# Designed miniproteins, single chains, continued (2): the designs that were tried, part 113

Each design is a single chain, and the fold is of that chain. pLDDT is the mean over its residues in the fold that is shown.

## One batch from the design tools (miniprotein)

Design m7923
Fold by ESMFold2-Fast:
Structure m7923 (fold): chain A 96 residues (1-96)
Amino acid sequence: MTLDELFEEVLRVQDLITEARSATPEEKKKLLNEAIDRLERIVQALRPHDPAAAERILETVRKAKEALEKGNYDEAIDYVEQAVRLALETLARLRQ
């Protein structure tokens, strides 16, 4: 995956979370699972470029997974948004 393709994937995660905020609880769970799966793939693709940033994003994704498993959907959304911000900041530096 190229850095440009990674940037597009991160924006797709952002769209999923925007949709999740107004969704039903059942839809929130589905959208959050998709967002987390995409973020885990983004982390694996980022690891060769910036291992330290990849680990910070992965730690935030783990917190999102824990919140989701507990049914704390709004907390899970907040952690996914944090992971998206970290990924976008990392990609902005790498795309320079």
Scores: mean pLDDT 87

Design m7924
Fold by ESMFold2-Fast:
Structure m7924 (fold): chain A 65 residues (1-65)
Amino acid sequence: KEAAREALEELIAQAKAEGIVADYREEDGTLHLTVHEWTLRATGVAIRLMGLAFELGMSLRIHEA
């Protein structure tokens, strides 16, 4: 969905700007998120990203740097 894709792009851009996310990539229907550290803010980003991944029909994998 176009709205879900736009929300995803905004979420990742903002989370990178806030220093929460070290890396983000998409690979074969999977969203890969690398966070600098597991914090409450990083957990919030992960939960939001899970919802967006579900709407887009994609899987989510999260890594810690």
Scores: mean pLDDT 81

Design m7925
Fold by ESMFold2-Fast:
Structure m7925 (fold): chain A 73 residues (1-73)
Amino acid sequence: SAELEKELEKLETLRLLFQAALETELWIAERMEKKGTESQLKLAKQNRERARQIEKYIEELDKKIAELKKKIA
């Protein structure tokens, strides 16, 4: 149905945005870790923690997307 297809598109778009956010957090963390000062390592740890939370959101979205794809097929 068109309604389910629109919902799928919305979830896939949201997943793409979370993936971009995850990559950004990890990129910042890696950059701070390379600088190696105590304050930068502390900031990197915070970015890594946010990345872990985003990964959990992506996992939940992946489950919803998979379920919705089964209903559309």
Scores: mean pLDDT 88

Design m7926
Fold by ESMFold2-Fast:
Structure m7926 (fold): chain A 62 residues (1-62)
Amino acid sequence: TEEEKRKQRNELNLQIEEAIKNKDLETARELVEKYNELMELSEEEREQNKKLMEALEQEVNS
Protein backbone atom coordinates (compact mmCIF):
# COMPACT_ATOMS: atom_id res chain seq x y z
CA THR A 1 0.00 0.00 0.00
CA GLU A 2 0.98 3.64 -0.31
CA GLU A 3 1.65 4.05 3.41
CA GLU A 4 3.84 0.94 3.49
CA LYS A 5 5.82 2.20 0.48
CA ARG A 6 6.24 5.60 2.16
CA LYS A 7 7.60 3.97 5.33
CA GLN A 8 10.01 1.80 3.33
CA ARG A 9 11.14 4.81 1.28
CA ASN A 10 11.77 6.88 4.43
CA GLU A 11 13.66 4.01 6.06
CA LEU A 12 15.83 3.51 2.97
CA ASN A 13 16.54 7.24 2.73
CA LEU A 14 17.73 7.32 6.34
CA GLN A 15 19.90 4.23 5.84
CA ILE A 16 21.39 5.70 2.65
CA GLU A 17 22.22 8.96 4.45
CA GLU A 18 23.82 7.04 7.31
CA ALA A 19 25.89 4.87 4.95
CA ILE A 20 27.09 7.96 3.06
CA LYS A 21 28.03 9.77 6.29
CA ASN A 22 29.99 6.69 7.36
CA LYS A 23 31.64 6.51 3.90
CA ASP A 24 30.21 3.00 3.49
CA LEU A 25 29.81 3.29 -0.26
CA GLU A 26 29.13 -0.41 -0.81
CA THR A 27 26.12 -0.37 1.52
CA ALA A 28 24.98 2.97 0.08
CA ARG A 29 24.99 1.48 -3.44
CA GLU A 30 22.95 -1.54 -2.31
CA LEU A 31 20.41 0.71 -0.59
CA VAL A 32 20.11 2.98 -3.64
CA GLU A 33 19.39 -0.07 -5.80
CA LYS A 34 16.67 -1.15 -3.38
CA TYR A 35 15.25 2.38 -3.46
CA ASN A 36 15.22 2.34 -7.28
CA GLU A 37 13.39 -1.00 -7.28
CA LEU A 38 10.82 0.16 -4.71
CA MET A 39 10.10 3.39 -6.60
CA GLU A 40 10.00 1.59 -9.97
CA LEU A 41 12.15 4.33 -11.45
CA SER A 42 12.72 4.61 -15.18
CA GLU A 43 16.00 3.49 -16.74
CA GLU A 44 17.00 7.15 -17.16
CA GLU A 45 16.39 7.89 -13.47
CA ARG A 46 18.38 4.81 -12.43
CA GLU A 47 21.24 5.89 -14.68
CA GLN A 48 21.19 9.37 -13.11
CA ASN A 49 21.31 7.83 -9.63
CA LYS A 50 24.23 5.65 -10.68
CA LYS A 51 26.18 8.67 -11.94
CA LEU A 52 25.36 10.57 -8.75
CA MET A 53 26.74 7.71 -6.65
CA GLU A 54 29.89 7.55 -8.78
CA ALA A 55 30.42 11.30 -8.32
CA LEU A 56 29.87 10.96 -4.57
CA GLU A 57 32.42 8.12 -4.40
CA GLN A 58 35.01 10.36 -6.08
CA GLU A 59 34.30 13.15 -3.57
CA VAL A 60 34.52 10.78 -0.57
CA ASN A 61 37.81 9.31 -1.79
CA SER A 62 39.34 12.77 -2.37
Scores: mean pLDDT 73

Design m7927
Fold by ESMFold2-Fast:
Structure m7927 (fold): chain A 100 residues (1-100)
Amino acid sequence: GKITIKITLPKVKDGEYVKVTAEVLSADKPVKVTVVVTSARGQASKTFEAKEGNSITVTLPNPVLEGEQVVVDVYVDGKLVGTLTLSTSATQSGVITAEV
């Protein structure tokens, strides 16, 4: 089957915290998803059971600068299925699709 996940990073100003949202747009079956968010100033991750319509938010531990790069790695059942490189300069989103 397939899983489709939308990753969203809102614009962040200097001294604010990065909050990345992962939303399950579709899933043929429930699977475990891990979202790892990394910047020059820290890393955070969350694991959840992904079902269609479910979402989680991963917040980085330290405030960032506007224009800083944020890397989002998405794992399905422990396997890396996609990586997005985003910027805090503007609201950005991307979609990752994987076999499950």
Scores: mean pLDDT 87

Design m7928
Fold by ESMFold2-Fast:
Structure m7928 (fold): chain A 71 residues (1-71)
Amino acid sequence: SREENARLLGEFVASLPLTPEQKAAIALALSPLLDQPYEVVRKALETLRKLAPYMSPEELIAHARRLAEQA
């Protein structure tokens, strides 16, 4: 459901070592995922979680936006 997806997105964003402004930006970038099937959201977040340690905040936000648009 959209509510379950929002919870997953919120937990993911909260776990990132980002500033409040950067967290707001990535949350907005991931917002299209709210309307996707649960499995699509889960896989997208797993991919981002694996890549996050190797990316700058700007790179992570850009990648998140691209991933959400391709879902």
Scores: mean pLDDT 84

Design m7929
Fold by ESMFold2-Fast:
Structure m7929 (fold): chain A 69 residues (1-69)
Amino acid sequence: AAPAGYKGRQLTVTESATGLVHLVTGVALATGVDALVEIDGKLYPASEVPVGEAGQKWTLYVPADVAVK
């Protein structure tokens, strides 16, 4: 479930690296954003996201005050 004050969005991984998540539209989250990524039911801070494979589907949670498109 989404944490309080966060909004969830599904994204497909096009490039993944520890600390960064890229949306298919080319929008990237800065490592300073207070964001969480859900992978296989487990929540990770954006800075601690494991290396994934292109095409994986993750759920991104960002604070409601952050504009992410």
Scores: mean pLDDT 57

Design m7930
Fold by ESMFold2-Fast:
Structure m7930 (fold): chain A 80 residues (1-80)
Amino acid sequence: MSKEEVVQYAQNLGSDVLEEVSTLTAQKGLSGDQRSAITRQALEEYREIVKYARENPTLSREEIEELVEKKKQELLELIN
């Protein structure tokens, strides 16, 4: 992948996680304060993923997927 493709793939996967987390927090009936806290964490993790992709342009698709999955699991633990 090119450097631009690495960043774009990370952004796409990260955006999917943000959408999934938003849906799950709504479905779980979490309080507004809990949803706000999880949303802030999700946005911070999204920024971290994208920053890491920009700093590591030689990342494979598999490595990006592993990084995103790790961050997704951290967010899911906050919901459950």
Scores: mean pLDDT 83

Design m7931
Fold by ESMFold2-Fast:
Structure m7931 (fold): chain A 62 residues (1-62)
Amino acid sequence: SLLDKAVEAMKLPELEEREKAIEELKEQGSPFAAFLYKEEGLRLEKEGRYEEAKRFYEKAQE
């Protein structure tokens, strides 16, 4: 299911792998892609990775 794909994307160990998985979900028309970009942005912000967080927030708005 689309939800199962979203859950699996969030479990990937590397940020770059999660970003690619979310991008692929967005290309497939997943309704969860914008939410996942925002969740990753929030996680990065909590880690002090503000420039990367900003990039993910910008992707969520597209």
Scores: mean pLDDT 80

Design m7932
Fold by ESMFold2-Fast:
Structure m7932 (fold): chain A 71 residues (1-71)
Amino acid sequence: MSPFEQLVQETIERMKQARTPEEVFEILLEGVERGRRLLGLPAPAEAPRTMEEALDEFVRVSAAALERELA
């Protein structure tokens, strides 16, 4: 299992155990940040401020991880 796949699984597992929407958002934001650092991607010009923005960023980071694994 790649380090990125492990991070995704850990993030999802933590989100399932979260008890509040705020905790879910923090876990997702942390996962995205760790994913970007793991892949060496630059930080976005603006940090995600909403759950929707955080999810969009997670999708973008996941796409980049797949591209790197296929290379």
Scores: mean pLDDT 74

Design m7933
Fold by ESMFold2-Fast:
Order: structure tokens, then C-alpha cells, then sequence
Structure m7933 (fold): chain A 96 residues (1-96)
């Protein structure tokens, strides 16, 4: 389904964010990725998927707010954050 494809894209984006994040944030992002993968396999309600995306976006926001990343990593993380926000908005419209 279109919703499943969007969740799979979000999982890939969260893994990219985890790959460039410090260990503390990387661990939390990978835990959220695992929960999204479980939600996809179990056909969880979109409301639960959206909640997990909100948690991932919040973790990225916290990391960006620290200002400790290189400019290139910061710009990539900002792009990932906007992509996740777009996916969240699309899924919310499907949950209606």
C-alpha cells in the first residue's frame, strides 16, 4: 500500500539519521526504527506509526538544537527531518 511504502521510506530516513548521529541519539533512533519495522509487520494502526514518527522527529530536533554537528551533517539531518515531517503529514491524511 502507499502507507506501507511511506513507512518503509521513513525507516530508511531514520537509519540515515542514526548513521550520522552521536551514539546516544543513534541508539534511540534505531530503537524507534525497530518499533516502526514491528508496526509495519504487525499492521499496527496508523496512529501508532504517526506517534513513532513524532518521537523520531523530536529526537532529530533535539540533536539539531545542540549545534554540535558538522555543517554537512546538520544540513543532511535537516533534510531528513523535513522528509519525515512530510511522510507524517501524508500518513495523518490517510488515518482520517
Amino acid sequence: SEAEELVELAIEMIEQAAGIAPPEYSKRLRELKEKLEEALEEKAPLSEVIELLDEAIEEIDKLLAKGELSPGKQELLELIREGLRDIRTQLEKMDA
Scores: mean pLDDT 88

Design m7934
Fold by ESMFold2-Fast:
Structure m7934 (fold): chain A 68 residues (1-68)
Amino acid sequence: MELEELVERVVAEANAVEASLSPSDFEELTLAGVRVLVAAVAMTLYTVKKLPEEEMVEWLKRQLKLLE
C-alpha cells in the first residue's frame, strides 16, 4: 500500500531527525512533527472518508515538498 509506505517513511525520517538533534533545535523538531501530522491527515482521509489512495499519496507528496 503506497500511502502506508509513505506514512511509515515520514515517521521514520521524523524519528531519525529527533534522534540526531538536541532539544533546543525547535525549528527542525517542529518541522518533523508537522510532517507527521500531515501524514496522519492523509491516512485519516483515506481510511475514514474513503478518498482514493492515489489522490492522498499525491496530496501528501505535495504537502511534504512545501514543508522543505
Scores: mean pLDDT 76

Design m7935
Fold by ESMFold2-Fast:
Structure m7935 (fold): chain A 73 residues (1-73)
Amino acid sequence: MTKEELDEAIREALSTLDLSEEMKKIAEMILNGEDDEKILREAAKAVEEKTGKKIKEEEIEKLLKEIEELKKK
């Protein structure tokens, strides 16, 4: 999986959320190459606010580790 494929997958996940201003900001972060941790935390916050479900820090940490492994190959 390339970084571009990963960024596209994140964008697709975020596009299912009905968050106009938050979505624009997150998309700009992805396009500007900001760090993956910040992108994931913003996405997690958006999901929590929209669905009312809590995303645990351990899940974010696991995803960040997976992304880091993908960047190595």
Scores: mean pLDDT 60

Design m7936
Fold by ESMFold2-Fast:
Structure m7936 (fold): chain A 112 residues (1-112)
Amino acid sequence: GLDKILEIAEEIIELAKKLGDSVTANAGRIAKDVVEEYKKNGEIPEFEAEINEGLLRIQRGVLKVIGDEKSAEAVDHILEAVHALTFDKDVDKALEHLEKALELLREKEEER
């Protein structure tokens, strides 16, 4: 459930840091904060959700501009996970998207 999502968000942050990818690491921190808030309150306030999604879109855009397509795709999956928790209340969908984000970062590590 939510504890597994939190674990994967932490793994995304750690792997992004190892890769020197501060933008994706910050996207992972947004996901972690959203999961912790959802776990605490059972919901995310709509205005906080809009701010978080806006920040994730900016981070995705930065990665696209610098040509980091795999990290941009990983951040897009983080955005979809945050959306699933906030608007759909779909924990399984959020987990699936964060697992896809982590896999993309692992592929990026293998290419180094």
Scores: mean pLDDT 86

Design m7937
Fold by ESMFold2-Fast:
Structure m7937 (fold): chain A 69 residues (1-69)
Amino acid sequence: SLEEEARKIFENMSEFDEGVIAVRVAVERVINNLKTAEDFREAAKKTKDKKKQLEYLIMALYIEKVEKE
């Protein structure tokens, strides 16, 4: 599944790669008015580009890791 593929990519990311994802999350929040991990998962469903779907799912996983207390 795309969610399993996104999770495997995310788990193998370096700290630098996670920093790049943090910047992309901030940009998407401003440009597309996305807020929560669920908003990013909904964005993934709305795109037809598999690469963009994976990017949104990775961003959702990042938010869940960093912003859940």
Scores: mean pLDDT 84

Design m7938
Fold by ESMFold2-Fast:
Structure m7938 (fold): chain A 96 residues (1-96)
Amino acid sequence: SVERYAAYGAAKGAIDAYKQGLTPEEVAERSAEGAREGVIKAGGTPLQQEDAARGSREGALRAYERGFTPSQIANEAAWGAKRGAREGLERERALA
């Protein structure tokens, strides 16, 4: 469940950042941090940490640019984190 932990962390990071009144860029970074922490907590690999954080950040920023609500942005960040965690694992296996 590395993907689930990444997604949960990303969504929580985004929601908590919005509650603090942070900027969209700061929300994306807090979401990325949450995704990375989720991967670490689940015992994921270093590349899963990096790609989950990247996917979360990209998902949040893209959703913001499209005029999505805070809840929708958190959801898109979570999907990006989940996809990134999977991609990171595939990349690590390809390098082995």
Scores: mean pLDDT 89

Design m7939
Fold by ESMFold2-Fast:
Structure m7939 (fold): chain A 72 residues (1-72)
Amino acid sequence: DAYKKLEEALKRVKEVGKEDIKKKNPEASDEEREEILKKLEEENREETFGLTEEERKKMEEILKKREEELKK
């Protein structure tokens, strides 16, 4: 479950970033697109991973445990 949450969040950030840029600046140049992408990534990163460092570590532990179980 935690693994899916992380992947889902990452996918959402990417999709939102792409769609947002297209919607707001369909005629934007490559340079503008890159700048907008960087800004969006910074904002989305903070919101998407609105988890505290402690919560993030817990999720990483769950992910590692799941990966190990799948490997074995």
Scores: mean pLDDT 63

Design m7940
Fold by ESMFold2-Fast:
Structure m7940 (fold): chain A 80 residues (1-80)
Amino acid sequence: MDVTLTGPDGKTGVADSAVAGGAVASLGGLSAEEAAALLDAGKFQELGDLVNAGAKTASATVSGENSLKLTGTGVPAAPP
């Protein structure tokens, strides 16, 4: 699984499934549990579509078979 988060500072970090699930849940209007289940199942295109439909301050790009990139001011910064 390959999920990258790029926050408002432009820094890119690789997210674990819990951090990625929280970000997608917040941006796509899903519960954290639903977002985590979709990430575990590799449904990155579906997650990206939900974020792009719901979020005004973030965008999602799916690249390759198992890579999801979230960008925008609504995306959490990489954890300290």
Scores: mean pLDDT 67

Design m7941
Fold by ESMFold2-Fast:
Parts: sequence; C-alpha cells; structure tokens
Structure m7941 (fold): chain A 100 residues (1-100)
Amino acid sequence: SYSLEELGKEAIEELDLVLERLLKKVKNEKDREAIKEFVERLKALLEEAVAENLSAEEIVERLKALVEEWLKENPDIDKDIAEELVEFVEKLAEEILRNS
C-alpha cells in the first residue's frame, strides 16, 4: 500500500478539490470561512504527520480532535457541509489505518 508521504500528498490534493467545489456552491461568508479554516488545519496536520512520521493511531486521534474542535467552534455550520467534511476525515482515517 501507500507510504504515509504518498497518502498525505494525495489527501492534500483531494482536499484542495473539495475546497474549490464547496466554495463554488457555498454563498454564506461565515460557512466559507469555516470551510477554509478546516481545510488549512487538516493540511497542517497532514504535513506535520508526514514530517514527524507520526503513528497511524496518533494521526487518527489528532484527526478526531480536529473535527470535534471545529464542530464546537462552528455550531451553526450547514449540516450538509459538516457531514461532507466529517465523512472526508473518516475515510482518510480508515485509509491511514489500512496502510499502517
């Protein structure tokens, strides 16, 4: 399977496509800002995970913490947006665990 570096790079590239797609559809400025902040935090986490060679378990724990913190900071976010971003992270966590 993939190395963490390869998987992280692909996840960041996919995340950029998700960001572009969501920003074309979402008109609410508060939601747009929340989406951008989520993407920036997730990219930073993935870059750090690759640079520090973090364990799959540590990465998954940090991904869960990121999602929980972001949802608490953005309680009024559109539910469909929140669901899409949470599902992205859940699929990423599963992929990381499968390749560890």
Scores: mean pLDDT 85

Design m7942
Fold by ESMFold2-Fast:
Structure m7942 (fold): chain A 72 residues (1-72)
Amino acid sequence: SLEEAKRLYEEGERVEREGRRLIDEGDAANDLEMILRGIGRVLRGIGLRFEAGLLAKKAGDEELAKKMEGKK
């Protein structure tokens, strides 16, 4: 459903933002472990946004799906 797609997209955005924050903090602290954790969260967030895009396509909202997947 579109509501499910939107919830997954919001979760993916939040997880990706947290990952980017960890990368920035890790870089500032020269903490490789924190940087790697941040990268993992960014990848997870991207995956959630991709799943949201697939759900939006299944629900028939191609424009929303393209936005969620980061397509032009």
Scores: mean pLDDT 81

Design m7943
Fold by ESMFold2-Fast:
Structure m7943 (fold): chain A 60 residues (1-60)
Amino acid sequence: SDRARRLPGEVALLIAKKGGVTAREAAEELGISVPTATRILNALRAKGAVKLVDGRYVLT
């Protein structure tokens, strides 16, 4: 769906607003499942867009 293509950008914007997120926080705020949030966050991490700091995903 169109939203699936936009979700990585929505996750990145949420991280920018909050300074960092857990997968659970991203899932709750965006109305998606925790596995979906985890997949998106790990894909962003693989691209170097985010990093893990003390269990939170933050923008690089």
Scores: mean pLDDT 85

Design m7944
Fold by ESMFold2-Fast:
Structure m7944 (fold): chain A 96 residues (1-96)
Amino acid sequence: EEFEKKLEEIKKKYESEAQSRLADTEARVDELIRRGELEKAKNFLETEIALVEIQLVVLSKDDSPENKIRKETLEKLLAHLQGLLDRVDAEIERRK
C-alpha cells in the first residue's frame, strides 16, 4: 500500500510531464502551420517522435515498475505525436 502510493505519485509525475511536453509540441506545430511553415512543422514532429522512440528503447532495458509506468506514459505521448504528424501531412496535401 505504501509502495502503491509511491507508484501513483510516480505515474502522476510522468503523466504531467508528458502532458506538458505534448502541449508545448502542439503549440509549436500550430504556430508553424499558421505561418505556412509546414515542412518545419513536419521536421519538428519527426525529431520529437525520434526522441521519444530513443527514450522507449532505453527504458526497455529495465523491467522495474517505475520504468513500466514511464514507458506506458511515453507510448501514449508517441501515439499523440503520430496523430499530430498525420494532421501536418494532411495540411501539406491540402495546400498543394
Scores: mean pLDDT 84

Design m7945
Fold by ESMFold2-Fast:
Structure m7945 (fold): chain A 81 residues (1-81)
Amino acid sequence: GFTLSDEELEALVKEIVKEIAGKEEVGMDDDLRELGLGDKEKGELLERLAQALGIIFPADAPARLLTLRTVREVVEFVRSL
């Protein structure tokens, strides 16, 4: 586990999504695909999260991440680890 608060994790996920999407603002309920995050960009998101959190994701994490639709769902997914 990692020791981030919910607010810190939300801020981290939003910042990484903003950087990958090339957007100045992203909302928690914004659709990742509409922001421009396809399968490749979701892979980049997972890699950036692993580096930022200093963790190794479980083997099924990439497949689970590809099913996620919103920024909120990414936060909830990471929190479930």
Scores: mean pLDDT 83

Design m7946
Fold by ESMFold2-Fast:
Structure m7946 (fold): chain A 115 residues (1-115)
Amino acid sequence: MKAETVESFVTPDGTRITVEKYDDGLYRVTVVRPDGSAITVEMDKEGAEKFVEEIRKRPLTIDEAIELAKKYGAYAISAARVVDGRGEVVHGLNLDGAATPSAESLEQAAKLAAK
């Protein structure tokens, strides 16, 4: 699928946020923290706008970001965190009832956590 970057910015704490729109009308929000921990969520336009506004207000932990994405109706969530300077966990969740996250979302989260 083709993706268009709608918005990209860095918060004062060094967290990078990228918002992409896909041809199917889904929005992907990728958040990369300064420690290399990352979350990627797929959601509708309204959910993505609300999610991004909350991230702008304050730094979120990966766990807080996952719960916020669920609150705003994310269709898919993929997350990786860094513990003791090493990538520890890749977490994926499909909220539409699919138990398996997409391979692409997991690969992207892992790449962001590694760099």
Scores: mean pLDDT 67

Design m7947
Fold by ESMFold2-Fast:
Structure m7947 (fold): chain A 94 residues (1-94)
Amino acid sequence: GGIDELIKAAEEAMKDPELLKLGEQIVEALLKLRLPEPGVMRSGFFGYLTGVKGWSPEEAMERARRLTAGAFVASLLEGGLDVKKVVDSYLKAA
């Protein structure tokens, strides 16, 4: 799988507003815990959107944030995890 497959999974998760909200909450919690994964993923999406798709930096930054949230939720769902329970655990730790 490449970044295109990750984007497709993230876009599918983003169709559900509650899943997107949970993804945004986990990303915020991980950033508060100073974990590098959300920043690395967001930078990867930003680079793809600007460098491959030709998006403006302003549009790419907002889309990269949302794609990062969707990608985290998609990964939890693919792993068979209870997304809300995982998010609640990270929010308590942050």
Scores: mean pLDDT 80

Design m7948
Fold by ESMFold2-Fast:
Parts: C-alpha cells; sequence; structure tokens
Structure m7948 (fold): chain A 82 residues (1-82)
C-alpha cells in the first residue's frame, strides 16, 4: 500500500513538472497514472478529485495552478504512505 502511494506521489510530481513545461498531454498521462495508483491503494475518490481539479485548472489556462494542485496531491499521497 505505502509503495503504491509513493508511486502515485511520483506520478503527480512528474505531472506538475510537465505542466510547468507546458506539456499538457504528458502531464495528463502522469496524473491519470497517479490517480490509478491512488485507487489501487484504496483512495479512488481522492484520485478522481485530483484529476478533476487538475483538468479544471488546465481548461482555465492556469497551468501553474494545475502544477500546484498536482504537487499538493503528491504531498498528501506521501503523508498517507506514512
Amino acid sequence: KAELLEKAAEEFEEAARELRRGDVEAALKHALEGADLLAEAGYPIKGVSAVMRVLAEIESGDLEGAAETAEEVAREARELAE
């Protein structure tokens, strides 16, 4: 379980990096992989909520806000792994 949460955090951290580079397609792939890992770890609602928040920020043109949201999700996943 902890390993899945750590992998989820890594995926959302990568999504944040891609968002700051302007690569929305790569960022979404990482965010979806992170959400799948959160679901496998027992947190499917957190995974869905995270993706929806990131998508909303992207659609509004706020890539920096989307990256900050992805980083927040990664931090929460690491805290859950403790």
Scores: mean pLDDT 86

Design m7949
Fold by ESMFold2-Fast:
Structure m7949 (fold): chain A 63 residues (1-63)
Amino acid sequence: MEDYVLALSDQAATAIAKKYHGDVEKVTAAANEAARRALLETGSADEAISKGIEQARKLAEGA
């Protein structure tokens, strides 16, 4: 499940970073960290992906 969550988080974060002309590597790394943490804490893939996307959006605005 972690590989699945990280793959979806990475895909979404990459799209967000490109849309906002941000640093793809920085945004995807932070999104994947947030998703992994959420997955470990909640056990929910949906929550993990949501947290990854949230972190990606937050960083892309400043990247």
Scores: mean pLDDT 77

Design m7950
Fold by ESMFold2-Fast:
Structure m7950 (fold): chain A 95 residues (1-95)
Amino acid sequence: SMMDKVEEIRKEALERVRKIAEGVFSDDLIDLLENIVRNAIDLAVRFGATTAILTAQSILDEMKKDLTPEQQKALEKILEIIKEAAERVQKILDE
């Protein structure tokens, strides 16, 4: 079903984000990043990929100001995962 495909995308995105965040961010920040990913996928389902990506990018760009260069690079990779996940959700909903 479409719902099963969306949940698979969510699970995959969260696993990829955890792998990037491990050793770079505190557990509290990893939890925050996971919530940002979940929220972005929910926004993609309700409003489409563009809204989800712009919202996530705005939040992550604000976070970058207080982070180390290594953490900023990790956020850029996390944003790319969010973009891919949101686009995949949009494609499934358009089918």
Scores: mean pLDDT 88

Design m7951
Fold by ESMFold2-Fast:
Structure m7951 (fold): chain A 107 residues (1-107)
Amino acid sequence: SSSRQQQSQQHLNQGNDFLRQGNWQSAISHFDQAISLDPNNSQAWNNLGQSYLRLGNFQLALEHFQRAIDLDPNNSSAWSGLGRVYLRLGNTQLSQQYFQLSQQLES
């Protein structure tokens, strides 16, 4: 039997398939299901941030990346996500700081 965490992981995996295809709307739907089943799924929050970043919704991207980091401060992808948002907003200094932090967590 699938636990709520296992069902969340299945939706995360389906959302990732849509992300790879560039279908941001379908990806968001599956990541929303993942967090509904497991609100502590840091990877799902990170991938929601990535999806909103691709749609150009920087405010939602920041909120979801911050939630991912709140749940897992070692989520290097979420720190990189913050770096990408601030780069798109023209804050190169803050972007570089977040990219450096992400790189340190990957090492």
Scores: mean pLDDT 89

Design m7952
Fold by ESMFold2-Fast:
Structure m7952 (fold): chain A 59 residues (1-59)
Amino acid sequence: NREELEREIKELIEKLGILEGKRSFAYQRGNRKLVSELEKEIREIRKKIRDLKAELEKL
């Protein structure tokens, strides 16, 4: 339902913020491997958020 989707989206947005912060820190330290891995995770989370928002709009 709407409430469940909104909660799930909120949790993913919070996780995205944490990952973006970690990516920024890794970039500043020159850890290219970690930056690449975090960018992959960020892309996956963004896709999930987009898909869930599309489902929410259908309700």
Scores: mean pLDDT 85

Design m7953
Fold by ESMFold2-Fast:
Structure m7953 (fold): chain A 104 residues (1-104)
Amino acid sequence: MREEVVELLKKFIEENTEEDSPMKEGLLYLLDKLMENPDDEEIREQLALGLALLVHAESEKNLIDINDKSHPVVQAGFNLVEAIVKGDLEKAKEELKKLLEYLK
């Protein structure tokens, strides 16, 4: 993974998880493993699943209907998950920036 995308993922995880949460520890662990093996599809899929769960939880906290596919947060969350699964770093960077802005 490119350093910029990794730093944005760390920021997103840290801002949207509790300090001692299993979610934070698990996502940061998967991100570290993906940095070691960027083309590992299994690690990408696990990270994408964890990010999807995090976006869902943050959407609920902000009273956003996760079934509203027209909502910017829902669209950005879906696009981020797809980008991570596909290894599309530029798309992942775009969608992370949107989520960081929307979930302030």
Scores: mean pLDDT 78

Design m7954
Fold by ESMFold2-Fast:
Structure m7954 (fold): chain A 67 residues (1-67)
Amino acid sequence: LGLLQHEQRAPNTPKPTKEEIEEAKRRLKEAVSLPDPAQRANAIRDIIDSFKTDPVDLIPLVEEVGA
């Protein structure tokens, strides 16, 4: 759980808004419901990439919805 404490945000990367966090959470919950582990991993990866925020903010969301 301390893996991200030392991570630095990319330069000029804003913190995600509450709405963006909620939307990412919803998308991630849908992705983790996929029965195929490979499809699930790819869907989660794609969502993270398309979210365009610092990965440090998305990792706890993935953990929370990770079932």
Scores: mean pLDDT 64

Design m7955
Fold by ESMFold2-Fast:
Structure m7955 (fold): chain A 90 residues (1-90)
Amino acid sequence: MKIAVLVYSMPDGDKPFLLSAVLVDENGNILEILDSFELPPDTKPEEIAEKVQKVIQKARDLGAQIKTYQVDAESVEEVLKKAIEKAKKL
């Protein structure tokens, strides 16, 4: 079974919205990085939701089960590392 692990960090002050999504198998092996991006801290909630929904739809089109995690992170690289860590615990 394929699993899409989406990890995100909400904007706070000067910190941007951060998201990384990885597609993994049931053993936590990375099959694909689906998306990895940041949005400016002043991005509207509706625009954040639209971008997130596009990633969710891509995962659904690939037949993946979706798991989402909110974390505190300062960079896209950190969010990606956390996504990989969450995937390995599945």
Scores: mean pLDDT 84

Design m7956
Fold by ESMFold2-Fast:
Structure m7956 (fold): chain A 58 residues (1-58)
Amino acid sequence: SEAELEALEREYLALVREKAGEAGVLVAQHEIARMRRELSDAEAIERLRRGIAFLRGL
């Protein structure tokens, strides 16, 4: 689960960088840190999967 979460974080940040540049990455890193504080690993994984799917659909 931790390894899965880390892999999804890397994929999400790579897509954010591609679509929104470094400013987008800084915002996304803050969002990830907040998710890790406020959500369970399962909830964070689900939210990252939704974010990745959205970005890949653009």
Scores: mean pLDDT 84

Design m7957
Fold by ESMFold2-Fast:
Structure m7957 (fold): chain A 96 residues (1-96)
Amino acid sequence: MLEMDEAAIRASVADFPADLAAELIAVYRELYEAYQRYLAGEISEKEFKERVIELLDRTIALLREAAALQPEKRAELEARIAGLEELKAELEKELA
């Protein structure tokens, strides 16, 4: 969701360690800000996509840390990481 429902975001990361949950919420906040700037015409589509790639890298790093701390969720988190890496690769192709 791009409407910045922080309560829904908090609920989606409620089972994460509190510090990692806070950092994931911060990444989402930065994504929402970048999207709003794109809609306002303050940044180009290229600049927005470059920012999304940067935020995907940060999200992947945080999910890898969560997977290391939560063995019971490791397979689920690694599957999510693989999906985010595929999304990043597709965005990088669009910018090439």
Scores: mean pLDDT 79

